# Designs tried in a protein design run: designed miniproteins, single chains. Part 13

Each design is a single chain, and the fold is of that chain. pLDDT is the mean over its residues in the fold that is shown.

## One batch from the design tools (miniprotein)

Design m424
Fold by ESMFold2-Fast:
Structure m424 (fold): chain A 69 residues (1-69)
Amino acid sequence: PIEELTRLLASGSSPEDIVAGLRRAADAGATLEEVFEASPGTRSISSFSSLLGSDEATRKAFEEALKRL
């Protein structure tokens, strides 16, 4: 799951695909720290949010996944 998220980030996938990967990682019990490590250049919640952009669905799914980590 976290490995899939890393691949999605490396391949330049859409924010929607990245959030889907993040949700799967959270469902598999990934930690917040592991999520930050999977996101190149992101080391805080605000930085990761900026990476995902301003899409409302993406932002809400991201916040939900973070809440569960």
Scores: mean pLDDT 63

Design m425
Fold by ESMFold2-Fast:
Structure m425 (fold): chain A 87 residues (1-87)
Amino acid sequence: MEEIEKEKEEILERAEKSLKAGETMPEIREEVKKLYEKLKKEVEGDEEGVEKAKEYAKKMEEVVREGLEKEAQESLELMKEVADKLG
């Protein structure tokens, strides 16, 4: 779990940097998918642990998605400002 938490933080940091570089959601989803497979392997044989790992991966995807939506809104506002100054 501690190692997985560190990987989560690394993926979130990468996602934030990738967003600023113009990366897309699909790349971030692949990283989350890999994290889920690791979690699943760690809790293999524990049905409750598998469900918790699944929930954890979903929450991580939601956090990343919310970050992307926020960045998209900021980009739209910037585009509106530029259009307003040009027109």
Scores: mean pLDDT 58

Design m426
Fold by ESMFold2-Fast:
Structure m426 (fold): chain A 95 residues (1-95)
Amino acid sequence: GDIEKAIELAEEALKIAKNAKTEEEIKKAMELVKEAAKLYLKGSENVVKGVGVVLRVIGEIIDAEEALKKGNLEEAKKHAIEAAEIVLEAAKEEK
């Protein structure tokens, strides 16, 4: 279902983000996080909690994108990891 696919995509995003050495790898992880967050929201039974989780994920993605604009790869990677972990933890709680 949507939650199971959200978990799969979030786990892949986390793996890519943790091993990322390039801007392109961080961007790939963020794309997977965005898709995982979308599926998580669709599968979430508690809409208010689900929206709260997605807003936190959006905040981390914005911070990662701002870090990339400044050329700070390590800061961007940190925020991409946090975004992936937020979605993964929330999606696992729904199962």
Scores: mean pLDDT 88

Design m427
Fold by ESMFold2-Fast:
Structure m427 (fold): chain A 78 residues (1-78)
Amino acid sequence: MDEVERMARQIEERLVEAGVPREVAQMAADTAAYLYSQGKSLEEIKRAVAEALVRAGVPPEEAERVAELTAEALKELS
């Protein structure tokens, strides 16, 4: 399995364990892992995840919360 895909799955599972719905967790994890592989900073990744989730119909406050959890998961896995 691609290292990016492995990281995405690990982030996804941590988000699901934190109570994030699977579909939202998968979108956040895929976005974060991809941007991390491109050398983006945690702050840039957090912003991009929140924006992607809002575009997918997640309320802004929830999108920011999920983006924070995603950044924490990524920091622990890196």
Scores: mean pLDDT 85

Design m428
Fold by ESMFold2-Fast:
Order: C-alpha cells, then sequence, then structure tokens
Structure m428 (fold): chain A 71 residues (1-71)
C-alpha cells in the first residue's frame, strides 16, 4: 500500500481521462476514473466523484474546471 495520490496526481489522471473521452476511448477513460477515485486521498474523493460524473455525462468543460480546482 502506497501513499494516497496527491491533488496534482489526481488532476493528471482526470485530465488524461478527459483526453481519452475526447478520443472516444471510453473504456480507457473509465479505468483512469476508477484509479483516481480508489487512490485519491479521502479529502479529494468528493471532487474526483464530481469530475467523474461530469466526464461520464460528456460535460468535459465543466469537468476541466473541477480538475483546475485541484491544482
Amino acid sequence: PGTPLTPEQVAELLKKAIDYYKQGKIEEAEKLLTRAHVNAAPELQPQVAKAARLISQGKLDEAEKVVESLK
């Protein structure tokens, strides 16, 4: 068991998931969203869940705003 992911590491995973969604690689994006959710520090999990929901709804611009709030 390693240290939970930092806000910066979580933001990078979410940004990569958004990029995969833009490419139509939905399964790859979902795997990254799961990794971010499972490994994020507990304090970050609500923001990860919000970003994941927005990404799954195709609201990528709103998801990017959530990701920026993690930096």
Scores: mean pLDDT 80

Design m429
Fold by ESMFold2-Fast:
Structure m429 (fold): chain A 64 residues (1-64)
Amino acid sequence: SELDKISEELKKELEEKYKPFQEMSLEERKKLLGAKTDEELLKKVEEMQVEIIEEVEKKIKEKL
């Protein structure tokens, strides 16, 4: 479907954008996001995932 095509393209774009984050160690991710504990890191990662979903949904709506 057109949605699947758009989703695939956006996933590739987001993958490149967040590639440095994926290649980081836990300590490096904590420093990047300003998290002092594993719990804070998890919370910040969850917030980033929500933002990614919202960005994808927005772009899909704009392209449809």
Scores: mean pLDDT 72

Design m430
Fold by ESMFold2-Fast:
Structure m430 (fold): chain A 91 residues (1-91)
Amino acid sequence: DEELKKEMEEKFAEEARALRELLERRGASPAVRDLLEFQEAALRARSTVDPADPAQVEAQRALAAEVAARVAAISEEQRAELERIEEEYLA
C-alpha cells in the first residue's frame, strides 16, 4: 500500500520536526539533540521492520548497535542532560 507508506513517511517527518522544535525550546545541546533524533529515527525504523525479511532484521540489529554506541560515547554532562530531557519529554 504505497498511499499508506507515504502517509506514514509524512507523519514520521512531522513527528521528527516536532521533536526538533521541542528540543530547541528546551535548550538541548546539539549532541543531545542529535542523539535523541537518532534514537527516535531508530525506533521508527524498528516499527516498520518485517521480521520475515533477514536483510531488514540485520539492518535493524546494526541500527540498535549504533544507538548503543552513541549512548556510550556521550559525556557525563550530556548524559545528565539527556536524562533530564527524557524525563520532561516522556513524563
Scores: mean pLDDT 74

Design m431
Fold by ESMFold2-Fast:
Structure m431 (fold): chain A 87 residues (1-87)
Amino acid sequence: EEVELLRETIERITAILSPYLSPEQARLWAVTLLSAVLFGDESRIQLVAERLRQELIAAGMSEEQAEAVVEEALRIAREAKKRLEQA
């Protein structure tokens, strides 16, 4: 179901961000990134991804680690969008 897929996607992205951000911030970023992927254009996706990358660096992550985490979160979000389009 669409609602279940969206919930699972938010939980997956929240989980990879939770070691670095507060639970509230991790969930907010998960929702924000997923929303950008589902409803935004590529420019909005890149803007949100860059803001998340900067937030992770500010939280003490290296640039390389922040990039890897953002790319994994984007992969999860884009996978969910593709699955919704194939439904």
Scores: mean pLDDT 85

Design m432
Fold by ESMFold2-Fast:
Structure m432 (fold): chain A 70 residues (1-70)
Amino acid sequence: SMEEVEKILAELKKNLPLDEREEELLRSLLTTGRAPADLHLPEKMAALVAGYLEEIGLSELAQRLLEQHL
């Protein structure tokens, strides 16, 4: 749900300085299961986000995020 997506984004934003493009990429990933091909996170930020997603049980989305940044 959008409520769940916004909750996850809010938690990430507590510890990571996400800009508007990075937030858009993550919102797309969380809602559709796909990151836009033209939007990229810095590698270190992608790793930290993937770690958080894995921790909360979204391991498939974590793998998709890392796959876009390999």
Scores: mean pLDDT 79

Design m433
Fold by ESMFold2-Fast:
Structure m433 (fold): chain A 85 residues (1-85)
Amino acid sequence: SLAEQYRKEAEKFKENGDYIKAAELYVKAAELSTDPEEKARFYLEAARIFLEIGNEDAAKYFYQKALEAAPPDSPVYQEAKRLLE
């Protein structure tokens, strides 16, 4: 899928130290994903990258996006909720 293609590109940029590009590609993967849990996972990965590079505001924004996308009974919902607190 296109979402999987963007995920693979994101991992490649992350390995090369291009964290901003990696986060952008995870966000694109999330936007293209039709599965709510997968969408939430991609937003969560983008948030973790922003936290790693010290952008706490962007991290919080994408944790909130993950929480909004995630099914309430999913593990990713609980993870995103925990990270916002």
Scores: mean pLDDT 85

Design m434
Fold by ESMFold2-Fast:
Structure m434 (fold): chain A 98 residues (1-98)
Amino acid sequence: DLDEFIDRMLRFRRRAERATSTPDTVADIPLDEFLEWVAKQIASLIKNEGLSFDEAIRKLLEKLEKRSPELADFLRGLLSDPETRERIKKLVEKYLKE
């Protein structure tokens, strides 16, 4: 569902840019939903392809970059923050138990 997720996020971004809104109602990427989806993709790559956490991140970024360079750059930005990276890692461990 990578393509469906990317298309959904791109549609959301496009609609947000078109909408007239106040600062308090500015539509943005739902961070929690994005991180949860990223963690599920990483966990799936680890389980199904035997990749390490770092290898799974690299493969996911490669896939995102081909479809949406903006979302790939957003994820790279999130991963550059150690606290966010640890958050993703903990979510991945949670999904690996399932």
Scores: mean pLDDT 70

Design m435
Fold by ESMFold2-Fast:
Structure m435 (fold): chain A 71 residues (1-71)
Amino acid sequence: SELEKVLERVIKYLERFDPELAEKIRQAYENKDYDTLIEILKEAIERFSGSDPLLVELLRYALKLVEEKKK
């Protein structure tokens, strides 16, 4: 799925400098805990805002896909 591919890219990127955040995202997704995943993604967007605009755009896209999946 598109969501799975986007999250895999986010996780792979974050594993290099924030492995704990990467693992939190992976676990929430594997457990289909979309509420927790949404909160984690929102936190990540806030944390990387102003430092990594490309990562923030990827995180926003992931957030949109998770919210659509929950509907």
Scores: mean pLDDT 84

Design m436
Fold by ESMFold2-Fast:
Structure m436 (fold): chain A 108 residues (1-108)
Amino acid sequence: SYKQKKDKLQSLMEQIKKLTKEMEKKIKEAKTVEEVKKIATEFLDKVSDMLSSNGMDDLKKKFDDVKEQVLKAKTIEEVKQLTFGEMSRVQFYLLAEIVEYEFKIKQS
C-alpha cells in the first residue's frame, strides 16, 4: 500500500539523519584529510548499502559517484562539502517521495 511505502521511506530518512549526525561527530574529532576521508567513505558506504537494500539504485549511484570525488579531494573542507551535501540531497529526495505518497493516500 502507499502507506506502507511512505512509512518505509520515513524510517529510511530517520536512519540516514542519525548516520549523518554520527558522521558529523566523528569528523569533528578528526585531525587530517585522510582521517576525514576514511570516516566520510565509511558513512557513504553505509547509506549506499541502505539505498541498495531499498531498491533505490539511482540514489545509490549518486552516493558511489560522490565517494569517488571524496577520494580525490585535497582538503577537509572539500570532503565535508561533498559528503554533507550528498547526505542533505538524499534526505531532500526522500522527503519529496514521502510527500508524493501522502498525496496519493489522500486521493484513495
Scores: mean pLDDT 87

Design m437
Fold by ESMFold2-Fast:
Structure m437 (fold): chain A 88 residues (1-88)
Amino acid sequence: SLQNVLDMVRTYQARLRRGFSRKTATRAGVGTYYQKVHPNKAIANYIDVLRDVQRDISSVIKNPDVVTPADIQRFKDMQSIISSQISS
């Protein structure tokens, strides 16, 4: 959902403010998203979660009425890192 994606971005931003790398901040955000979407799953296929997150972010950023301009750059940064991790 939109709220889950926004919470993910908030987690990412908070980790960046604490001095964590973009990769580590992205992992924390994705983890927060996954826990809300699949709270009863102990183990996840990380790549499948990344694909779901990438799809949700793409959907959210295509609607400028529901996201702030300041959040769009953060969403794009996360998409770039996620795409890189899927390709690895």
Scores: mean pLDDT 68

Design m438
Fold by ESMFold2-Fast:
Structure m438 (fold): chain A 82 residues (1-82)
Amino acid sequence: MEEEKKKKEEERKAFEEKAAQAGIELAASHVTGALSLEEVRELLKIAEEAVEEAEKEGVFSPLTGIAELGAAAGKRRLKEAE
């Protein structure tokens, strides 16, 4: 039980950090236009997957919040390119 708890915490933290990084890049790209639409789609997928996992567990962290905000910025950029 303790071993499973530690592994789940490490996995959760790794996913949250990856999602937060994707969210930051998406938010920055909305302002700068530096990322291609393909790069935006890839980062958006990473951010959305982490938000979905947090929703399944009912646990949100500040890193998940950053991913959610970045995902919103990415979605807006894709809609504006339409």
Scores: mean pLDDT 73

Design m439
Fold by ESMFold2-Fast:
Structure m439 (fold): chain A 67 residues (1-67)
Amino acid sequence: MKGLEEIARRAGERLGRPLDVDELVQLEARLIKAATAVALGDESAREELDRVQRELEPVIEAEKELL
């Protein structure tokens, strides 16, 4: 939560486009939902989990820069 605006800014720089905090919050919610579904045995959620993880790669790299 802290520094989400800075993370969004840096992730946007990596993507070459602006990225906002609302988009980050939605991606995190999708990650939690997909990961929970897979953990409960819903194999159809694996594709969504993989997609969300790929979309979060620039965010994870931006977070590493701030640590």
Scores: mean pLDDT 75

Design m440
Fold by ESMFold2-Fast:
Structure m440 (fold): chain A 70 residues (1-70)
Amino acid sequence: SMEEKEKLKEELQKLVDEARKLIVSNPNASILDLFEVIALEGAAMVADSLTPEQLKRELERAKELVERLK
C-alpha cells in the first residue's frame, strides 16, 4: 500500500540520518562504510521510484550498517 511505502521511506531516512551521525563519530569506520552510507543516501533520495520490496531490502542494509557502526 502507499501508506506502507511512506512508512518504509520514513524509516529508511531515519536510519540513513543515524548512520551519518555514527560514521563521523566512529574511529573504526572504514572507507567502505562511508561508501555504503552514500549508497543508502542515494536510495533514500530516489525512494519514490523504489518498490516496497526494494525499500525493505534497503532498510535491512541500513539496519545492518547502523548495528555495525555502533
Scores: mean pLDDT 85

Design m441
Fold by ESMFold2-Fast:
Structure m441 (fold): chain A 93 residues (1-93)
Amino acid sequence: AEEKIEKIIEEKREELKKKGLSSKEDVEKAMTELYREVAADPEMLEAMRREVEEHADALERAEFERVLALVRAGASAAEFAAAHRAAVARILA
């Protein structure tokens, strides 16, 4: 499951690089798709949760759970983007 998540993250990262995507909308859509893919697969979701629990600090874990809750609720791209921006701002502060 870990290898599967890593592969998806690498594929999304390389796709953004190859396309030269600097558009805020393109990045937000790619991140939304990644989280939806993880949330749709119970094994990938559990593996991602374990990685976050082992390697992330308390703030990163809280933001991960918050973003996943939005994805599961069928949040819009705009809601996901706002949550992601807020999470990054808190982690970097």
Scores: mean pLDDT 62

Design m442
Fold by ESMFold2-Fast:
Structure m442 (fold): chain A 80 residues (1-80)
Amino acid sequence: LSEREKKILKILYGQKDTGVSASELAKALDISQSTASRLLRKLEEKGLVEVRLSKDGKTRIYFLTEKGEELTEKIIKEEE
């Protein structure tokens, strides 16, 4: 995983109940929304995140999968 991908996983780990949009991630990491969307799609392809639509159906919201949560916990422990 790249350093940016690790940061994304940690942000998602902090927001397990609410999930994160590409726009929110872009603001948190000071990157473009297109870059955030690309990185989230890459993590989705790896099975580390899943996407759901918001209640109004207008926004893609990303959540950690079980695999993503387990991997992120290991990353946090290794960075002690």
Scores: mean pLDDT 82

Design m443
Fold by ESMFold2-Fast:
Structure m443 (fold): chain A 82 residues (1-82)
Amino acid sequence: DEEKKRMEAILKLSERLAEAQLALAENPSRERKREVLVYELAIALLRGDEAEVERLKAEAERLGLDVDELMAEAEELVKELL
């Protein structure tokens, strides 16, 4: 069941995102914000939310992050979980 596997992947990434957000809140850093964005991008990709993907790419660009690298990492996470 592709839908079930996709929902389980979203749940796992949401748990990782929550942990990354807590870590960012405790000690703000560009590296921790980058990690949060990778998980948010992976979740948006799994949902097929193109508007959210573009919003997150714009946020990464505004922060001076390598958008292509972030997208590659998010796509790899999606592959590993599917």
Scores: mean pLDDT 87

Design m444
Fold by ESMFold2-Fast:
Formats: structure tokens, C-alpha cells, sequence
Structure m444 (fold): chain A 95 residues (1-95)
């Protein structure tokens, strides 16, 4: 039962992070960057609450992505989102 909930939470987080990463390939307004940062933080909270394997590592990368977006550093944000996606995939495989 807990495993199924963790799989669902990680799946939602992975989709959210992937959608955010793809959205950054388009020109970004200041408002888009702030919304992206809030989304990354919400995804981090879902991962943290899941208690899944590697949750802390994924949360760290998602928080770094949010910080990069708030600073307008899209390329750094993409790197951290990509790392978060890799960690989330490992977390799902570990369930």
C-alpha cells in the first residue's frame, strides 16, 4: 500500500519535472521563471512527503533548480531538473 502511494507520488513528480524541463526550451518571462520555481518547490514537497528511496537527493536537486530559476539561470535550472529526473527514475526502480 505504501509502495503504491510512493510510486504515484514519484510518477507525479517525474511528470511535473519533465514538463517543467521541456517548458524551459521556450523563451521565458520573469513571471514564467517565478512560476517554474514554485512548481519545482511543489514537486520537491511531493517527493519529500513520499518517503521514497533517494527522496532527499531529488529534493536537493529540485530546490537548486528553483533557486536557479529565481536567479534567471535557465541553463543551471535545466541541469538540476535533469539530475532530479535521473534520481526520480532510480527511486522508482528501487521500489
Amino acid sequence: EERLRQELDLGVAEIGAAVLLVSLDKPQTEEDLQEGARLAERIAEIVKRSGAPFADEAVEELQKAADALRQGNVEEAKKHLSRALDILAEAVAAL
Scores: mean pLDDT 86

Design m445
Fold by ESMFold2-Fast:
Structure m445 (fold): chain A 85 residues (1-85)
Amino acid sequence: DQRFIDDRRRNLNVPNSFDEMWQRMKNGDVQGVMQVSLWIQKKIREGSNMKDISKIFDQMEQEIGSFPPGMTSRQISDMFRERNR
């Protein structure tokens, strides 16, 4: 029970699955969009290969049509809502 709650809490702050974050972005959830942005920045800071980060950007661009580096969570969210009109 407690482990289940902790795992859910970790998924909100440090998502373990890109698919979960992506589904939140697809629904226009600002928190999900913010988590994706922070997760990407964290991966870059940890010395992750730009090719791995690029895969995430490619996935987002495919779904929302554009995902330039340095976008704010709000801009990503707004673009996603615009695309789904």
Scores: mean pLDDT 52

Design m446
Fold by ESMFold2-Fast:
Structure m446 (fold): chain A 67 residues (1-67)
Amino acid sequence: DKALEELAKKLAEYGEDKRDELLAELVAKASSDDLVASQAQIAIELGKKLGDEELGEKAAKEILEEG
């Protein structure tokens, strides 16, 4: 499954300035104690921000399975 790739495509349509600002905000909010868990949390929050919570959850699962 390619949920992480689809989430990245949605993020790319958000525009460069807004994308970089959003990613910086989400990275700052993520807990840094576990890198893989932080990346999965960022994917979930990205899905919420982009209006596709299910896609964010699927991308988080891919990160947890690959990390």
Scores: mean pLDDT 71

Design m447
Fold by ESMFold2-Fast:
Structure m447 (fold): chain A 72 residues (1-72)
Amino acid sequence: SEAQQIGRETRARVRELVEAGRYEEAVELLRKQADQLASLGDDVAAQFARREAEELERLIREGRYEEIRKEL
């Protein structure tokens, strides 16, 4: 599905950004994915993407980069 393709592409980009140390851009990308999923009517997937962005932002604030890499 289109939602599955968006999820896969976003995951790959998030991983790239995290490996490059571009954590704030990774959070922004997850938030944009959530908006796209909501526009497709997949509110459940949109909510999960928003929660993932919030958790990533929390881990960044705590400097827990090893844990971020395990989640990807």
Scores: mean pLDDT 79

Design m448
Fold by ESMFold2-Fast:
Structure m448 (fold): chain A 100 residues (1-100)
Amino acid sequence: SALLDELLAEFRRLAEEIIELLEEVDPEMAKRFRELVERLVEAARAGDVETFEAVLGEIGRLLREAIAKTKDPEMRERLIELTERFQRVAIQILGLLARE
């Protein structure tokens, strides 16, 4: 699906921006987030909705923890904005997978 490929590309771009911020907050969280993003992309490519939802839930918990650990207000706000955009794209991917 061309739309799925475009959404996955945007998703990966947002993930890379989040990873850059997470590396300054907690490098181990950045590594864990990268691993979860790859699992999420593989689940999307396989059409595995159950795994996609489970991994997205784990990512949501990790990002909430990262936001709570971020002491700099400007970095925290940027991380919140990127997280909201990331989750919006993830929901669009999930909606596309659930239709098929």
Scores: mean pLDDT 87

Design m449
Fold by ESMFold2-Fast:
Structure m449 (fold): chain A 91 residues (1-91)
Amino acid sequence: MAEEIRKIFEENKDDPRKARIEALYLYLTKEKGLTVDDLKAIKEQIENSTVEEVKALLESLGFKVEYEDESLKTIFLNALDEVIKYIEEKK
């Protein structure tokens, strides 16, 4: 995974946002096996969760969380929205 993520960033050198979305898509759908419905359920759960609950959920998905403020919830919700759109647009 680390090598594939690095390659994605190198291939999308002029679009770091696209590289980030593709890396997150690969991790969540290919490594963790999550479906679009799973991602939508996680998004709804995060919208109704505290920052501490969001951190616990992210850590359960294998992410290292270094910041515990309200921006974490907003950042991850936006990232999930982008991944969901990316999957639906690639159909």
Scores: mean pLDDT 71

Design m450
Fold by ESMFold2-Fast:
Structure m450 (fold): chain A 79 residues (1-79)
Amino acid sequence: AGDAAYAAGLEAFAAGDYDAAVRHFGQAALEYGRQRDYGRAADALYNMATALEAAGRDDEAAGVRALADQYRQLAQQQA
């Protein structure tokens, strides 16, 4: 589930469909988060933030990047 959404996000980003990439990476982050895979959830959120920046949605990107940093720190503390 998370891996499929992540792959779809990468394909959408490569195609220049940044809004679709945001949705797919967001879905991947939710699925990984449900599995408590905070490292993969953080990776998906960083890619979501990059897609938001590419879409010109800079304020939203900053918020998502901050959340990704929190998930990355949580993953490191739980390792």
Scores: mean pLDDT 87

Design m451
Fold by ESMFold2-Fast:
Structure m451 (fold): chain A 89 residues (1-89)
Amino acid sequence: MTIYVEMADGSLKKYEVEEDTPLKEILKDTGFPTFIPDVTPKELGLEDGDVIIAINGKKSSQALNLEESDEVVFDVLRDGKIRRLTYKK
């Protein structure tokens, strides 16, 4: 599947991903890597064309100071709307 990540400068970075690959392996270059659990696109409910905008309300430029928690919330742009996807460990 194809997903996008909004980078700190507002550009979109494209990723070709498998539904069972942990997102932290994909997002490690985006500024989101430090607290993301072993959640997969399938477990989170990501779809082709989704754009990851924020995690726990923080953009990639702000994510370095995020603490690990049992709940992670992804704000995703899908079909022109922001959708909130929640992962609970």
Scores: mean pLDDT 72

Design m452
Fold by ESMFold2-Fast:
Parts: sequence; structure tokens; C-alpha cells
Structure m452 (fold): chain A 72 residues (1-72)
Amino acid sequence: SLDEKIGELIRKAIESVRAGNTEEAADLIVEVAKLLGDGELSVNALRTAVNHFYPEARENAEKAAELAMEKL
């Protein structure tokens, strides 16, 4: 159940990054960080997934990661 919730939040964060919605992606990653207790792991999960599957969105992923770190 927790793994399912984290997976869903990561998928939504990736979709938000791909759409250019960096603030929404940051909020979703903050929720992942709260569930895992690890902000760096959470932002790196987003960066790694976007860089691997959607490299064209990497700049948006970096902005979302920076915003998430500011909110943590």
C-alpha cells in the first residue's frame, strides 16, 4: 500500500514535469519525501526517472527538484 502510493506520486510527478508544471511536481515529491523520510532520495528518484525515460524534460525535473528542496 505504501509502495503503491509512492509509485503513484512519482508517476504523477513525472507527468507534471513533462507538462511543465514544476510547482505541482515539487509538491508531489515533497509528499514522497514525507513518506520516505528522505528528501534527497525522493528528488533523485524524479531526476533519474526523467533523465532515463524523458530526457527532453530534464530541465523541468531539475526546477521541480530545486523547488521541492526549498519546501522540505
Scores: mean pLDDT 86

Design m453
Fold by ESMFold2-Fast:
Structure m453 (fold): chain A 86 residues (1-86)
Amino acid sequence: MLKEKLKLMDEGKLSDEEGRKILEEIRELARRLADLPLPEHARHSGTLAGLYAGVAMEELLAARSAEELGRLILRRLGLPESLLDE
């Protein structure tokens, strides 16, 4: 779970190697999301979301908390931030 892994990173409970691996997993997840086949109606939005995920990687890495990262992802995907509260 992305939020859980980032929480462990924020708390400093991970070694440098574990933190690096988690960042690599996040990057791979973003790539996979960008490459997912989408319905015709969502292809343009999915392509933009994938581009935002890729372009926003520096912003994602600069996030100070799992909550901030979650808000950035939702914002970049054009989804309401209130979904993070569910």
Scores: mean pLDDT 52

Design m454
Fold by ESMFold2-Fast:
Structure m454 (fold): chain A 78 residues (1-78)
Amino acid sequence: SRLEEIAEKLLEEARPEAERLRENGDLEGLRELVRRMIRRFAEQLSREELEELLREAKKESEHELARLWAEVIEELLK
């Protein structure tokens, strides 16, 4: 999934923080880190690009990562 590929690349940029959260077993903290990185990435996109990614995320809405993408993008499109 393109959404997974982007999230993996974003987590690599925040690898030291991601590793600390994993070592502490803080899965909720890791989820919030992913959400923050996705938001930071999405804030740089045009409205048209956000709408396209939201459409993609809604097609995969049964997956937690896709739902996280949809939540962030919907907040930005308000």
Scores: mean pLDDT 82

Design m455
Fold by ESMFold2-Fast:
Parts: C-alpha cells; structure tokens; sequence
Structure m455 (fold): chain A 87 residues (1-87)
C-alpha cells in the first residue's frame, strides 16, 4: 500500500498487536535487547510507554514495528497473520 497509509496503520496496529500478544514489560525489553539489539535503556523506555499506553516518538514506533515483525518470526506467525492481528 502507499507508504503514508502503511506507516500510520503500522504505528497504531503495532501497539495493538503488542497488547494482543500479552507481553510483559520484561518480555518486551528482552526481545528488544536480545533480538533487535536495541540498547537496554531505550528498550526499557519503549516497554514502559507501551504498558502505560502513552504516545511514542517516531523512532520508538518504528522500533515497535520491528519488534512485532521479529517476535512474529520467532513465534512462527506468518506476515498475513500479523496483518490480520493489526486490522
């Protein structure tokens, strides 16, 4: 789809998918640090924002999208199933 529409949907839907996956703050931090190689401080900040339902910066939204994709790969969830969860 158009990058603008995909970007907006991915930002909102990535947050909702993380909620649906019922990941704890500790699990989010572990995945961000161990699988995406994000710094521990940045991962803790993202996980805290997700758990609090707060607005995220653009880099943090991109990190959440990357986390959702990576977590889905690790769980054997297909891209089509991620898209369905995001809808």
Amino acid sequence: GPFGEAGLASGADGFEVLKQLSLSEADLVAILTDHLLISLAHANHIASQVQQGKDLSLPERMDILALVVKYAELKGISPAEIAQLAA
Scores: mean pLDDT 58

Design m456
Fold by ESMFold2-Fast:
Structure m456 (fold): chain A 62 residues (1-62)
Amino acid sequence: GVSSTVDEGDRAYQRGDYDRAVFYYDVAIGVLQIRQSMNMMTPADRATQARLQARVAAIRAQ
């Protein structure tokens, strides 16, 4: 599920493995974008998507 994929990304991020973190975050973002296109996003999903997109952008901006 999305939560387990996010958890794997967060663990990678905490270890400084940013390439792996971005990989898992991009997978989770993709699933959340599908939910958004179907108008099926929860408030928790929207908060998670915003957090993950901000983190990926910060990693890529360095």
Scores: mean pLDDT 86

Design m457
Fold by ESMFold2-Fast:
Structure m457 (fold): chain A 87 residues (1-87)
Amino acid sequence: AAAALKEAKEKSELYKKAIELLSYNGDLAHELLSDPVFGPVLKEVSEKIAKVGRENKDAPDEVKIEKIEEVKKELIEEPLKEAEKLA
């Protein structure tokens, strides 16, 4: 239980940092695409955001932003929610 929660917190923090890098420091995010820890997470986050953008391409900008923010929140919270169910 404790080990799963620790792993989930570490995964949640990686997703949070990846989202921050993609949102506020694109140059560093691009450099970290080859990183063994951040690279896969950055690619996953980027692909999920791009998918939501494509699905909502004809929506107003405020709806697109809302949907992207929902995906970001889900990526950060889902590992913690799954670990809490096992605790």
Scores: mean pLDDT 76

Design m458
Fold by ESMFold2-Fast:
Structure m458 (fold): chain A 81 residues (1-81)
Amino acid sequence: MTRSQEALEIALKLIKEGYSVDTALFAASLAVHALNGVELSQETINNMSKALGLTEEQQKKAIEAAKKIVEERRREEEAAK
């Protein structure tokens, strides 16, 4: 399984849950980076958000969605022990 496939699956799940396509794709990218131990700086996140044409509200929503996905995946991993 590739990281690109995981990101697409997360994005599709968020879209089905009612997130906009741009917000879902950004949130999926952030979540996959965090799950793989890559910590993005706030400046990098801001630059990516601006490049995608996201508002500050859409950026905050994407960050919150990514955080929830990371927390859910960590809980699933602990429950599988």
Scores: mean pLDDT 77

